Designed miniproteins, single chains, continued (4). Designs and how they scored, part 28

Each design is a single chain, and the fold is of that chain. pLDDT is the mean over its residues in the fold that is shown.

## One batch from the design tools (miniprotein)

Design m12948
Fold by ESMFold2-Fast:
Structure m12948 (fold): chain A 85 residues (1-85)
Amino acid sequence: MEELIREAEELSAETMRLLGHEERAEEARRKTREEAEYAKRTSKDPELALEAMVYGARAYVAEAQGDAERAAELRARAEALVASL
C-alpha cells in the first residue's frame, strides 16, 4: 500500500517537472497523497484503487514526455482497473 502511494506521489511530481513547473512538484505530491489516502479508506478494494492511481499517474508522465500512444495505453489500463472496482 505505502509503496503504491509513494510511487504515485513521485510520478505526480515528475509530471510537474516535465511540464516545467518544478515549483509545483511538492503540491502535486501532497494532493496525490491526499487522494490516495482517501481511496485507501473509501474503496472496497484499496490495493486495486491504488494500482489504478499509479497507472493513471504513469499515463500523465508519458503524456508530458510527448508519448501519446503510451499515455493512451496506460490510461486504458487505469480505466479498466477503476471499472473493476
Scores: mean pLDDT 86

Design m12949
Fold by ESMFold2-Fast:
Structure m12949 (fold): chain A 87 residues (1-87)
Amino acid sequence: DDNRFIDRMNRMTQDGVRDPQYAIDRMRYYATRVRTQDVADSAVQSLSDSIGGVIISMVIYMGQNEGQSSVVIGRSVGNARRIYNDS
């Protein structure tokens, strides 16, 4: 279940997610389960090229216990930094 959700989020990132309400709702669910950030850094580094990437990295961080290491698309991290600085 969690892996399939993360896979769908990856596809949404490629297309451009414009309805973050759904993603936020699922992230709340995962937030209650996460205790570690084992893959979070790698996920952020790979998925930080877009807003969807930031959302997915949070989902991976929250869902650490299930296949998180496989959700990496090899993108640049510079974009995440810009988003944070702008907000």
Scores: mean pLDDT 42

Design m12950
Fold by ESMFold2-Fast:
Structure m12950 (fold): chain A 66 residues (1-66)
Amino acid sequence: DEEKKKKIEEIIKKYVSEEKAKEIAELIAKLGFTSVRTLVEYFGVSKEKAEKIVKEIKEKKLAEAL
């Protein structure tokens, strides 16, 4: 869902670069879930930022949080 992907991207871009936010948002939209571990280990996002991203995505029901 392109609309859901764009909403996820808007959350992530508050914490990381636009290009990285687009890449992360595309992956989350395809998988339907995200985790702090994936953002930290796979994308190099700081733990603090990753926790904020995962929390907001979960609260807005845009993907499942693991």
Scores: mean pLDDT 83

Design m12951
Fold by ESMFold2-Fast:
Structure m12951 (fold): chain A 82 residues (1-82)
Amino acid sequence: MSEEKKKKLEEWYKNNPKLLKALYAAKVLLDSGYPKELIIKYLQEKYKLDKKTAEEIIEFAEKLNDEERELLEKLMKELEEK
C-alpha cells in the first residue's frame, strides 16, 4: 500500500467525505465496465464536481490496489454509519 494514497483516503474521510464517496462510486463504475466519459458526467451531476476534479478522481480510482480498495470500503462503511 502506498503511504501517500492511504493518508489521502484518511484525510478525505475526515475533511472531504464527498470526495471519498465520489472516489468509491468511480471505482465501482470502472469495475463494472462503464466508459470514463459517462463516469465523469455522473460524478459532475451527483457530487457537483468540476470536470478536472472528476477526471483526477477517476485516475486515482484506477491506481488503487487491493489493500487501498479495502481501506476505501472500510472508510465508506464508517461514513454510512454516521
Scores: mean pLDDT 81

Design m12952
Fold by ESMFold2-Fast:
Structure m12952 (fold): chain A 75 residues (1-75)
Amino acid sequence: AAAAQARADALSAAHVPVVKATNEIIDGLTKLKAEGKSDEEIDAYIEEQRERLAKEFGPAVADAVVQAARDMVDL
């Protein structure tokens, strides 16, 4: 199994707060794209969110949430 699968299992265990965080980031990214923000500005937002999530949930969960949000918004 890939490292991403282990992260998915960890996300499943903490799914309620992690799902909420993922949806908030997806909403934020969608709004930034709709407002015409540059890819560089969007990437800076993602990096800031990843840092915040890593402090709250740990780096593995933060990375998985950011990856899922990017994929959902086609970044």
Scores: mean pLDDT 74

Design m12953
Fold by ESMFold2-Fast:
Structure m12953 (fold): chain A 93 residues (1-93)
Amino acid sequence: SAMQEAGKQAVAEAEKNVAESRENYARAREAFKDPSVALKVAQEALDKNNANSNANDALAKQYPEVARELVIYGASSGVHAIGNAVLRVVAEK
């Protein structure tokens, strides 16, 4: 019973997180039209939830487009694997 309750709670939490991610994605895309606003939203979202390594911070500071991609990806999936892929592409600049 406790495990069923915990499982149900986890599913409800995941569904709420997905709904919030979709809403954040829509907001991020709207803000994306203005690079300054998009960057601010990106910085806040990363800082609040899962901002993490010195590498990601350095990348976002050097390449604003990467910060925008990280926000959009983070809002839709919550995984930052895209950050590493974009880092490789941008590093070949």
Scores: mean pLDDT 52

Design m12954
Fold by ESMFold2-Fast:
Structure m12954 (fold): chain A 102 residues (1-102)
Amino acid sequence: GPSREELRELTRKELEELSKNEEDLRLFAERLGLLEAYLEGKLSEEELGARLAELGGGASVTKREDVPEEALEAMRFVIEEARRLLKERNPEAYKIFEEYAK
């Protein structure tokens, strides 16, 4: 899969593009928070799918136990990097992320 440096660069570029549209950035932060809550075991795959559907997202979610550990580690890394960038550059979107990650 992609290296951590490649994932960091891709995450940075994606957030730079998303920051050009306040609605897109907000929706990204909401979805990112839900993914964090799911990875921390606060949401089931069914609950994640339902909440993403309410936001206009995809509804197909794989069970945690069926996801390869390397894929989970990559997802956790991207979420952590995106959280860091949101906190530094987009504090309002960071607050939205924190609210949805609860």
Scores: mean pLDDT 77

Design m12955
Fold by ESMFold2-Fast:
Structure m12955 (fold): chain A 75 residues (1-75)
Amino acid sequence: SMKEEEMERATEEAAELMREEAGLSEEEVERFREAIREGDVATAVAVVREAVERMSPEVAKRLEELAKIALLNRA
């Protein structure tokens, strides 16, 4: 399942960026992972928005791209 593998990869890369660049907690990052798995777009977007406020514009752009890939490959 290439879509499942791509979703998992993008989700984990996004999680790593949010931990390293935004300083999100394990709980916050797990909320994002759960939101992707459940297709809860609103929650996933909310966590990403919180993270982008704490990181550089260049890293924020990469995080947004990864989140889009994760959400796209969930379908």
Scores: mean pLDDT 82

Design m12956
Fold by ESMFold2-Fast:
Structure m12956 (fold): chain A 95 residues (1-95)
Amino acid sequence: SLKEKLKKLGEELTKEVLKALEETAKELGVSVEEVVERLEKENREKYEEFLKKTKEKMDEMIKAGTPEEKLYEELAKVAEEVKEWILKELEKLKK
């Protein structure tokens, strides 16, 4: 079931991202909310571009009749790329 797999993926990714946000907040001596605000302020345009590209790719895969299992694999890959991107941007805030 695609829905159940996406739910589990979201829970695991949320846990990892939250831990990284908490560690960054502790290192900077600020709140998690302030770290999120800084991340959003510096990355709004990149995030909007990423969403557009992801939507275009998903629309193409759906139009091509790609099976749900392959759609899940692609969404899981995108989710991992987003996680890695967040972790990299958090490291930049520490510099």
Scores: mean pLDDT 75

Design m12957
Fold by ESMFold2-Fast:
Structure m12957 (fold): chain A 79 residues (1-79)
Amino acid sequence: MPLYEDLPNFSDEEIRELAERGLERARAWAEKALAEGVSKEEIIEKLEKIREQVEKEEKIPLLKELLTEGLEKLIEEIR
């Protein structure tokens, strides 16, 4: 089994709060980039790369699921 000291001891509620905060930051970044004249295509590409990184590197299943779903929704909203 993986060592517990290598994993954060978050409750499901704390994980949901982390996901919400992460998605709020991603949205704020995307809105700022759009306002600064960055193309929708570049913003979507960057969000897709972040989503892929979360899918590969995030070890907390609930956090991975919430972030991946939220990023997909944000990408669709920007399109």
Scores: mean pLDDT 76

Design m12958
Fold by ESMFold2-Fast:
Structure m12958 (fold): chain A 83 residues (1-83)
Amino acid sequence: SMKEEIKKMLEESEKELEYLKEIYPSLSEEDQKLYEKNMKKIKEDIEKAKELLETDEKKAMHYAIHAESTVTMLRMHLTVLKL
């Protein structure tokens, strides 16, 4: 079901968020500020998607996609930083 797909996306975003937390201390002070801000947004998007999952599935999917997109952006940044 679409709800199960959203749940799987959120689980993956949560795993990626834990990975980002693990590597966070290895970042420069400037990058730490960028990552802290975006990691907070990922967490907020995940919580919003969970809140809306039963009442507004389409909106829940939009928040899940936003979280995934932010994760992807940060992972691309890490690749450039070779971390």
Scores: mean pLDDT 88

Design m12959
Fold by ESMFold2-Fast:
Structure m12959 (fold): chain A 89 residues (1-89)
Amino acid sequence: MLEEKLEALRAEEAALRAQYEAQGLEVRGRVELFDADSGIKVVASEVAAAKDGELVGSQYSFFAEGPDQEAVARLRAEYEEALRRAAEL
């Protein structure tokens, strides 16, 4: 279930944060659960580490559940594209 994935990703984010902080890096982590469309729920996780404002590491995870697997695949692609655009801006 998505709640189990959400809990697992939060634990993973905490572990990655501790690992990066132990290396003296600045960490930004986000784990989100949201309803993208009718019947489709998404759990997404991103953890990024930087040194002196320079990105030195990142981890990404995406899970989605819904009756329309094509719509789920499209939402994942849109999320990945949004992350790419944010990195370019």
Scores: mean pLDDT 73

Design m12960
Fold by ESMFold2-Fast:
Structure m12960 (fold): chain A 85 residues (1-85)
Amino acid sequence: SDSEFEQLLGEILLEFFNSTDPEKRRQLLAVAQVALSKREGRPVPQQVMDQLSPELRKLVDELLAEKDLEKQNQILREILDLVKS
């Protein structure tokens, strides 16, 4: 749902503001840009994709291939949990 997507995006931004790790902050901003581009039906810039760690890139590729909005939100939650770890 749009409400769940907005909540997840808010959690990504909150994690960004609470993190002191520059690498974690870069990954969170890249994930936020991917999520917004996917939701808006726009292509993700290659520069953003190139910033993702290999583990995040795998989940992001799954997110970008997914057509079901609820499954997209589930993958985005998995991405957020991975970055929080």
Scores: mean pLDDT 85

Design m12961
Fold by ESMFold2-Fast:
Formats: C-alpha cells, structure tokens, sequence
Structure m12961 (fold): chain A 74 residues (1-74)
C-alpha cells in the first residue's frame, strides 16, 4: 500500500492544528485511520468526521480538501 496509516494520521493532525484544534493525540489518530482501513468509507469522510471524536467542531471544506490532496499524493 502507498498510503501508510501513520502518514495519513500525521496529515490529518496537521490540518487540525491549522484550524486550532489539538485535542486529538497521534495514537488516537492512527487508531482511527486503522479502524477504517477495513471499511469502504472514503478518505474525505474520514477527515471530515475526525474532529468529532473529541467533540471538536468540523474542519472547513478548504482544510479537508487540502488534507485529502496531500493524502492522495502519498
């Protein structure tokens, strides 16, 4: 696989920090990405839902798009 769960988690965490959201640990991020590896859930849905795990507001569509493009480039 070209997409490593740790790399995906790091990109998502960087996007969260850009929006001022830092309540999610790297371990939680990696576990979340890995838990979805067996599902048909799109990467966009994974990124969009991620802040909700810690009760944070959703990311902006622009930030989601930037993160998705970075993941697709991996």
Amino acid sequence: MSHDPEDIADIILEALKKEGLNGISREQAIAYVESLSGSSLPLESLIRAFPLLSGQPELSDETIKEALERIEKL
Scores: mean pLDDT 71

Design m12962
Fold by ESMFold2-Fast:
Structure m12962 (fold): chain A 76 residues (1-76)
Amino acid sequence: MPSPVVQALERQVRRLGRRLREAVEAGDKASLQGVRTELGIVADSARYLVEKGIEQARPVLEEAERLRREADEALE
């Protein structure tokens, strides 16, 4: 069963994805930088869990990394 920590990270990634879309729509570079930073923290946390054998964190890691690339492209 998914750990409570993995479920919390899943909810955080979904919230950050919504904030990313809103920041892109508004052209708000400060919000984009903030979301990019938070996605990095989530990706690091998910990677740590995967390294500890919690494979349920892998989809969260992949989504956080995809959203980080989208934020980087929007900041270009």
Scores: mean pLDDT 85

Design m12963
Fold by ESMFold2-Fast:
Structure m12963 (fold): chain A 116 residues (1-116)
Amino acid sequence: IMEKIQELMRKLLEELEALPISEPFREPPDTAKYPDWLKIVPNPMSLSMIREMIENGEITSIEEFARLLFQMTHNALKYNPADSPLAKTAAELSVIATKLVDEAEKEVERIIRELS
């Protein structure tokens, strides 16, 4: 069960990384370029950080995966003005992430039913 959920999280992450709009979120923010980032966003998050947490077993559920994705997009909305291109991109990515998470939760229910 754990291995199937881990593989599902990897698949979702790869799908998000393949989207051109995810490019600003693939790596942690450049704190040398944006030195005030940590003052506004104390909990940085990126797709690469989420991948590391999946691989080291720190997150084990789709709910935890979703929390980190939404933390990532929320950080961008908190740091950037609402009318900025990056804030708009974060909002769009959040909508896509919601749909992917909903589909993944249904897949987890299917996996659990097959093992019952």
Scores: mean pLDDT 78

Design m12964
Fold by ESMFold2-Fast:
Structure m12964 (fold): chain A 79 residues (1-79)
Amino acid sequence: AQVAFLLGVRSEEPFDEERIRALAAESGVTLRQFRPTSDGYFLGGLAPDEAAARAFVARLREAYPGATFSTLVVFPLLR
């Protein structure tokens, strides 16, 4: 089932929104929220399933190894 997700990120390195969107697309994820915070970003969107959302987070960790990622929050969408 499709899921919505939220992820908090802390990073000293600025995130490239184009790169993040490309990584999301590679995972089949639709990124809907790319919101800067005082110390990083909030990311949110839709994934076809939880595995796709987790694959996106894995790609983010590989692309930004110096960043700290919160626990991924996943909301099942029953449609």
Scores: mean pLDDT 82

Design m12965
Fold by ESMFold2-Fast:
Structure m12965 (fold): chain A 90 residues (1-90)
Amino acid sequence: SMEEEKKKLEEVKKKVEEDLEGLFEEAKKLAAEGKVEEAIELVKAAKEQFKGVMDKYIASLPKELQPEAEEFKEKMLERFEELIEELKKM
């Protein structure tokens, strides 16, 4: 149902934010250890994988939920770009 899909989207958003926080901490740790290029590569690869997975997921959602999911995707992609720029300054 629409309500079940809304609940699933909320759970997906929470899980994605938690997973990305862990990834970002790992990338920052690598950069702090002098592995800046490796950290940037890790984040860029994860960003491309995230885009592909989210695009497929959004395409499977009811049309009514697609704008909300696209907005969430855009917000997360901005976080990836902000981290890449932060890592480049290390």
Scores: mean pLDDT 88

Design m12966
Fold by ESMFold2-Fast:
Structure m12966 (fold): chain A 92 residues (1-92)
Amino acid sequence: SREEELREQMLRSLDELIELLKDFPEVVAAAEKLRQLVENRAPIEELEKAFDELVEAINKVVSKLSTLQQFLAASLLGEIHVRLTALRRLES
């Protein structure tokens, strides 16, 4: 289904983000939480809240990231956000 495809794409982006920011345990924890919610087919409202928590965790460490890590993290967050927006629209 389109929903399954969107979730698989989000899981791939989350796995890349976890590897990119593996030195930041608060970010890893937030990303793993969102990953588990995606795998468990949690309601979109829970996914959106976990995504906001992930963005907040990254913003707390953004000054410690290299320019490349900042660019790649922003790109991966954008990919996840696009998939969440598409998933929300499937419920409309």
Scores: mean pLDDT 90

Design m12967
Fold by ESMFold2-Fast:
Structure m12967 (fold): chain A 68 residues (1-68)
Amino acid sequence: EPSVVEVLQEIARKYMEAVKNGDFEKAKKYKELLEKLIDDVHANRDDPEAVRAAVEQYRKELEEIEKE
């Protein structure tokens, strides 16, 4: 399952939408989330379970940003 790619694409889409809407506060949060996920995937690229756990954690953080 390409869940990492799907979550990265979702965060990237939200970031672009926030930028287009002039919501730079949300854009900053999405950019930080995207960078954290990329870093965690890179650090754990040989551990699929660690990558899965990171993806699940960042999905929850994405939902928290959306609630604002």
Scores: mean pLDDT 78

Design m12968
Fold by ESMFold2-Fast:
Structure m12968 (fold): chain A 95 residues (1-95)
Amino acid sequence: MLSKEEFEAEVYLALAEMIVATAENIIKRKEQEGKKLSKEEYDEIKRLVETAIEMADKAVELAKGTENYDVIQKRAEDIRKRAEEILKKAEELME
């Protein structure tokens, strides 16, 4: 049975995954177009990534003591790794 905490954790995780995918798509589009990121675009990507990490961390905290904790923690770790790769790529693409 899905607890309220597990449901809320899944919602935060889904939001984090959506935000990270959005940032990845922005980077991919800039790479495909051969364009550099402005400081403003970099700051926006950084903000998206930081928000995704915060949402993933909230999901892990909410999932503590639940049966799905390990699964949620693994998904949150994947989000953090994707976030780190996005920031690295964004720094490489800055003017």
Scores: mean pLDDT 85

Design m12969
Fold by ESMFold2-Fast:
Structure m12969 (fold): chain A 87 residues (1-87)
Amino acid sequence: MNNIQLMMQISRMLGDSISSNRDRISDDVLDRIVRLTRQGLIALSRGDLDRAIQLFDQALDTAIQNNAPQSLIDTIRQVRDRVQQQR
């Protein structure tokens, strides 16, 4: 099923990027990004694309405002764009 495959791909992309950047960002900011992206994945699992995009946009804004590593910002942006393409 396309939704399950998309969720698995997004989950791997986010997990890998978060793990790679854990030591390059403050724990408080990383926890906020993790919470927002996890909520986005839960919304995506329910087929709520609008809510998923909103949550990934909030994670992206949080990453940009707190000067997160560019690789993490790029990954969140790619995730948001992939979800938007499912509309």
Scores: mean pLDDT 84

Design m12970
Fold by ESMFold2-Fast:
Structure m12970 (fold): chain A 68 residues (1-68)
Amino acid sequence: SAKRGDLKLTPEERELFEQGYKLGKELAENYTDEEIAEKMRELEKTHPRYFVLGFFNGYLEARAEKAK
């Protein structure tokens, strides 16, 4: 559950961030860093900022998990 006091995002912005996060994490498992960078450039042109931020965070977390 999202705690209102800890979030700088509206419910809509939070949903976009979570959608991006999930996509970034999923693509990071199957794609190279170069392909992820290309997808991020495409998303920056077509999607809101918070979606792209979510995507980047999902990608970073997936790479960190692999390092364990």
Scores: mean pLDDT 77

Design m12971
Fold by ESMFold2-Fast:
Structure m12971 (fold): chain A 62 residues (1-62)
Amino acid sequence: TPADDTLQEMGGMYWRLFNGEQVDDSTIRDMITRVRQMMPQMSPISQQIANRMIDQFQQYLK
């Protein structure tokens, strides 16, 4: 689903950030916004994963 695809995209970006790749704040904020918008369409477990990823992404914001 689009929601699952968005969460997978977020996971990929998290691995890039974890490996020290530089990603613009605007790109990180866009990903957080897109995931938040799709969360109502996610399963409860996917929502828990999304919330964890959002918390991690916020740590990378300047």
Scores: mean pLDDT 80

Design m12972
Fold by ESMFold2-Fast:
Structure m12972 (fold): chain A 85 residues (1-85)
Amino acid sequence: GLMEEIEEQLKQLEKLDPSLAKQVRELVEKAIEAAKQKDRLTAEIYLGMLRIIRGVAKVIGDEEVAELLGKIIDALEEYVDELLS
């Protein structure tokens, strides 16, 4: 499922940057919890934070990290939408 896809991408990110992977995991978990509580605004705030991190990775030329973050964000957006419906 979508959460299994997110977990797989997080494991790949952890191999590249364990500290960043921990921060990203915390933001993912907070977005999911907000969505489960039907708190759309808070879920969108955490998704926005993840998009900012991806944007910074692109700017500094860390293309592999940016690609993994993109996959995490795409799967998380779909899962959050399912939880909010």
Scores: mean pLDDT 90

Design m12973
Fold by ESMFold2-Fast:
Structure m12973 (fold): chain A 94 residues (1-94)
Amino acid sequence: SIEEYVKDVDERLKEEFLEALKKLIEGYKAGKISPEIVVQGLGTFVVLKGKELNVPKEKVEKALESVKRVGRELGIPEEYIESGVKAAKELWEE
């Protein structure tokens, strides 16, 4: 179940993360977005929403581990998963 990927996501992010994940997967299945965009989009969402809601950085990093699990499930090469998550993490320092 898709809910399995959000077990470790902070409660302040969980509902919106799940909705973003569903929407991105629907776009991917419809051929409208690439799997790499799913990972990058989720990572960016997690970092920016985490900052907005004042979620501790360590909990945002745990949510990014859930983003990596989604990427692996979609068959995205590990190099692209790590690159996408790293780019999202760089948004935290601004």
Scores: mean pLDDT 79

Design m12974
Fold by ESMFold2-Fast:
Structure m12974 (fold): chain A 78 residues (1-78)
Amino acid sequence: AEEAAERGVENLRKSALENKGKVNPGNLSDEEFRELMLETVVDVRGLSEEEAAAVRAALEAAPSLQEQADIMEALIEA
């Protein structure tokens, strides 16, 4: 459900604020964690391939976990 993805984005933002932009759940790299979160949002929201590609590009361009969380939150709202 959308609430599960929103909670994930909130956790990313909270962790970025608390840990100076560093999150590593389950011993994943920042890139692996980003991919896991993107896959979760795509799955929960039922995004098209084009929408998923646009989100991936936006996340790749974002320099911090806080900005990545903001992008994912905006996608969930949309």
Scores: mean pLDDT 58

Design m12975
Fold by ESMFold2-Fast:
Structure m12975 (fold): chain A 99 residues (1-99)
Amino acid sequence: SLEDLLRKYGEAVGRLFDAGRKALQEAEEKTKDPEIVEELRRVFGLAKEGLSNPEKLDEAIARARELAEKYGSPAFREFVEALEDLKKTLEELQKALEE
């Protein structure tokens, strides 16, 4: 139902914010690389814009995947998974609104 999809959307947004916070914390504490921290902040900003613009969400996913591949941390991987879950939920919600 639309109500179930809206609930899933809220859950996906919450997961994204939690995963993004954890990834930023891990970058600051473990990598000590300001370029990684700044790139994560940019990716998180793109993800927020992606809530209303699918192209920005796709860019956020691509950049987050590159960071996860390069640094191999669980927090970075969880951030990618949260972004992918958000995209899937937005696509399901958009499809339901067309019905």
Scores: mean pLDDT 81

Design m12976
Fold by ESMFold2-Fast:
Structure m12976 (fold): chain A 64 residues (1-64)
Amino acid sequence: MKMEVLPPTEEQIARATAISGVSRSNLLELHRKLTELGERELDSQEARDEVGLEVQRTLDRLQA
């Protein structure tokens, strides 16, 4: 992988907290998921978009 798949993880966590006010447990879960996705190999542009959608789904879950 040439691309850093963990683009401003800290900022995303801060934003998620601001939006939903989730506990630290969820922050760790989100961070862990982003890290795992970062280790994931991006073979195509579709994979990149999928990672973005997965992060967005996590944020949506926190809102719901």
Scores: mean pLDDT 60

Design m12977
Fold by ESMFold2-Fast:
Structure m12977 (fold): chain A 87 residues (1-87)
Amino acid sequence: SKEELDKELEELDKEFLQRLAAAFVARDFAGARATVDEWRDRALELIERAKEEGILSEEEAEKLRQHVERSTAQLEAMVAEAEAALA
Protein backbone atom coordinates (compact mmCIF):
# COMPACT_ATOMS: atom_id res chain seq x y z
CA SER A 1 0.00 0.00 0.00
CA LYS A 2 1.03 3.65 -0.28
CA GLU A 3 1.06 3.89 3.53
CA GLU A 4 3.49 0.94 3.72
CA LEU A 5 5.69 2.56 1.03
CA ASP A 6 5.67 5.89 2.92
CA LYS A 7 6.68 4.05 6.12
CA GLU A 8 9.47 2.13 4.32
CA LEU A 9 10.82 5.37 2.82
CA GLU A 10 10.64 7.09 6.25
CA GLU A 11 12.48 4.18 7.92
CA LEU A 12 15.10 4.24 5.13
CA ASP A 13 15.60 7.99 5.67
CA LYS A 14 16.00 7.51 9.45
CA GLU A 15 18.51 4.66 9.03
CA PHE A 16 20.65 6.56 6.52
CA LEU A 17 20.52 9.84 8.46
CA GLN A 18 21.93 7.94 11.48
CA ARG A 19 24.67 6.38 9.31
CA LEU A 20 25.48 9.77 7.75
CA ALA A 21 25.68 11.42 11.21
CA ALA A 22 28.05 8.66 12.40
CA ALA A 23 30.26 9.21 9.33
CA PHE A 24 30.43 12.96 10.06
CA VAL A 25 31.36 12.30 13.73
CA ALA A 26 34.12 9.94 12.49
CA ARG A 27 35.17 12.52 9.82
CA ASP A 28 34.72 9.73 7.27
CA PHE A 29 33.67 11.83 4.28
CA ALA A 30 34.28 8.98 1.82
CA GLY A 31 31.94 6.84 3.95
CA ALA A 32 29.43 9.71 4.05
CA ARG A 33 29.41 9.90 0.22
CA ALA A 34 29.05 6.10 -0.02
CA THR A 35 26.11 6.29 2.42
CA VAL A 36 24.38 8.94 0.25
CA ASP A 37 24.91 6.79 -2.87
CA GLU A 38 23.53 3.68 -1.11
CA TRP A 39 20.47 5.65 0.13
CA ARG A 40 19.81 6.88 -3.43
CA ASP A 41 20.08 3.35 -4.88
CA ARG A 42 17.81 1.87 -2.17
CA ALA A 43 15.20 4.63 -2.49
CA LEU A 44 15.08 4.27 -6.30
CA GLU A 45 14.80 0.46 -5.99
CA LEU A 46 11.88 0.82 -3.55
CA ILE A 47 10.10 3.30 -5.85
CA GLU A 48 10.56 1.01 -8.90
CA ARG A 49 9.19 -2.02 -6.99
CA ALA A 50 6.17 0.02 -5.83
CA LYS A 51 5.53 1.04 -9.47
CA GLU A 52 5.85 -2.62 -10.64
CA GLU A 53 3.39 -3.72 -7.91
CA GLY A 54 0.87 -1.04 -8.99
CA ILE A 55 1.17 0.92 -5.73
CA LEU A 56 2.47 3.98 -7.64
CA SER A 57 1.38 5.34 -11.00
CA GLU A 58 4.05 6.27 -13.58
CA GLU A 59 3.59 9.96 -12.67
CA GLU A 60 3.86 9.32 -8.91
CA ALA A 61 7.02 7.22 -9.41
CA GLU A 62 8.58 9.95 -11.63
CA LYS A 63 7.88 12.64 -9.00
CA LEU A 64 9.44 10.49 -6.26
CA ARG A 65 12.50 9.76 -8.46
CA GLN A 66 12.93 13.52 -9.03
CA HIS A 67 12.65 14.09 -5.26
CA VAL A 68 15.34 11.41 -4.63
CA GLU A 69 17.69 13.03 -7.19
CA ARG A 70 17.21 16.51 -5.63
CA SER A 71 17.74 15.10 -2.11
CA THR A 72 20.89 13.30 -3.30
CA ALA A 73 22.31 16.60 -4.65
CA GLN A 74 21.47 18.36 -1.36
CA LEU A 75 23.07 15.59 0.74
CA GLU A 76 26.21 15.60 -1.48
CA ALA A 77 26.45 19.39 -1.01
CA MET A 78 26.04 18.95 2.77
CA VAL A 79 28.90 16.39 2.84
CA ALA A 80 31.14 18.76 0.82
CA GLU A 81 30.32 21.66 3.18
CA ALA A 82 31.00 19.52 6.29
CA GLU A 83 34.35 18.36 4.82
CA ALA A 84 35.34 21.98 4.04
CA ALA A 85 34.27 23.19 7.52
CA LEU A 86 36.35 20.46 9.24
CA ALA A 87 39.48 21.06 7.11
Scores: mean pLDDT 86

Design m12978
Fold by ESMFold2-Fast:
Structure m12978 (fold): chain A 63 residues (1-63)
Amino acid sequence: DELVQAVSVAYSLMKEKSPELEEKFNQLLEAARTNRDEAVRIAQELLEEFPELKKIADEILSW
């Protein structure tokens, strides 16, 4: 999924990561292994909850 990929790349580009962001991202990685629909849902939640992550992901999706 393009959204899940963009979120993963955006996460890797963030210099500072909160424990909350790290926990939610780990949930995304587990979901990506077992359930694509859950992974997309978690990716959307990450973009809603973490504005800095959303800014980077939006730039990636614009490339």
Scores: mean pLDDT 81

Design m12979
Fold by ESMFold2-Fast:
Structure m12979 (fold): chain A 60 residues (1-60)
Amino acid sequence: SKERIEALIEQNRAGIADVDAFIAELRAKGDSPENGLLILFYEAVRGAMEGVLEELERKL
């Protein structure tokens, strides 16, 4: 239903905001290889979430 899709869009936007905040925290913590790998992982997750958001918006 449209209502369910709208709810998923809002959930996905909130998730992207949380991922952005976490990436910012990792960047602030400095130059460890571990932090670098985590940033790459979460940037990939963010990209996937944006892709899902675009598909959901097309269904409206």
Scores: mean pLDDT 86

Design m12980
Fold by ESMFold2-Fast:
Structure m12980 (fold): chain A 58 residues (1-58)
Amino acid sequence: MDPLIKEIDEAIKNGKSSIDFDFVSGGKWSKLQNYLKSKGVNAEIVPTGPDSIRIVFK
């Protein structure tokens, strides 16, 4: 199981407004975006650095 997906699921369950990840490549962004879409989650992926992102839950 992808540890990033597990943290996303936990963040959604706990009603968090955002979650930050380090060392995420462009390929991982696509995977995370598709996962959020498959779950019907209204969220935005925002780059915070060259290899870091923030997922904002709307």
Scores: mean pLDDT 76

Design m12981
Fold by ESMFold2-Fast:
Order: C-alpha cells, then structure tokens, then sequence
Structure m12981 (fold): chain A 67 residues (1-67)
C-alpha cells in the first residue's frame, strides 16, 4: 500500500540522516518491504527515486535472499 511505502521512505530518510551507507540503507529498506508485503520491485523503484544507485539496490536485494 502507499502507507507501507511511506513507512519505507521514512526509514530511508532516517538512515540517510544517520550517515548509513547506500548498501545498508537499501538492505534495510528491502527487509522492511518483505516484512510489510511490499513487492521488491516497488521498494527498488523508491530507493532509486530517492537517489540510491540501481547497482547497489540490486546487490542488497540479492544478499538478503541469500541470507
């Protein structure tokens, strides 16, 4: 839902404010998306829209699946 995407956006902003790396931000956002039932493609689009590198986003998603 849009409300779930807003929660993910708030997490991304908070982690940026705390100086977390793009990879850590992407990994935590993808994880929250899985917990909320948001499709990974929608989480990836949001991360890219918020300025993260698409390659970093893809790597974070792959690592979470392999964990």
Amino acid sequence: SMADLEKIRELIEELKKKGKSDFEIAKEAVRLGQELGVPGSEVAKLLIEMGLDPEVVDRAGVELVLS
Scores: mean pLDDT 81

Design m12982
Fold by ESMFold2-Fast:
Structure m12982 (fold): chain A 74 residues (1-74)
Amino acid sequence: MTVEEIAKKLKEKFPHLSDGTARSLAEELLKLAEKYNVDPETLLESFLKGDFSNLPEELALELADLKRRYIFQG
């Protein structure tokens, strides 16, 4: 899954995001997927739904922080 594909899906769900912000968030999600050895598509799905209950606690906390910084602050 590419940064561009993730950024596009993020903008579809959160249309107030700029192209630059969506790309930065997409890069952060890919880094977390690699760090925690989670499928990027699964991680993106959980992020878009806001459902982290089936993820490791550390990953869930990092996703909640990304939502606070990129979605709730914008």
Scores: mean pLDDT 81

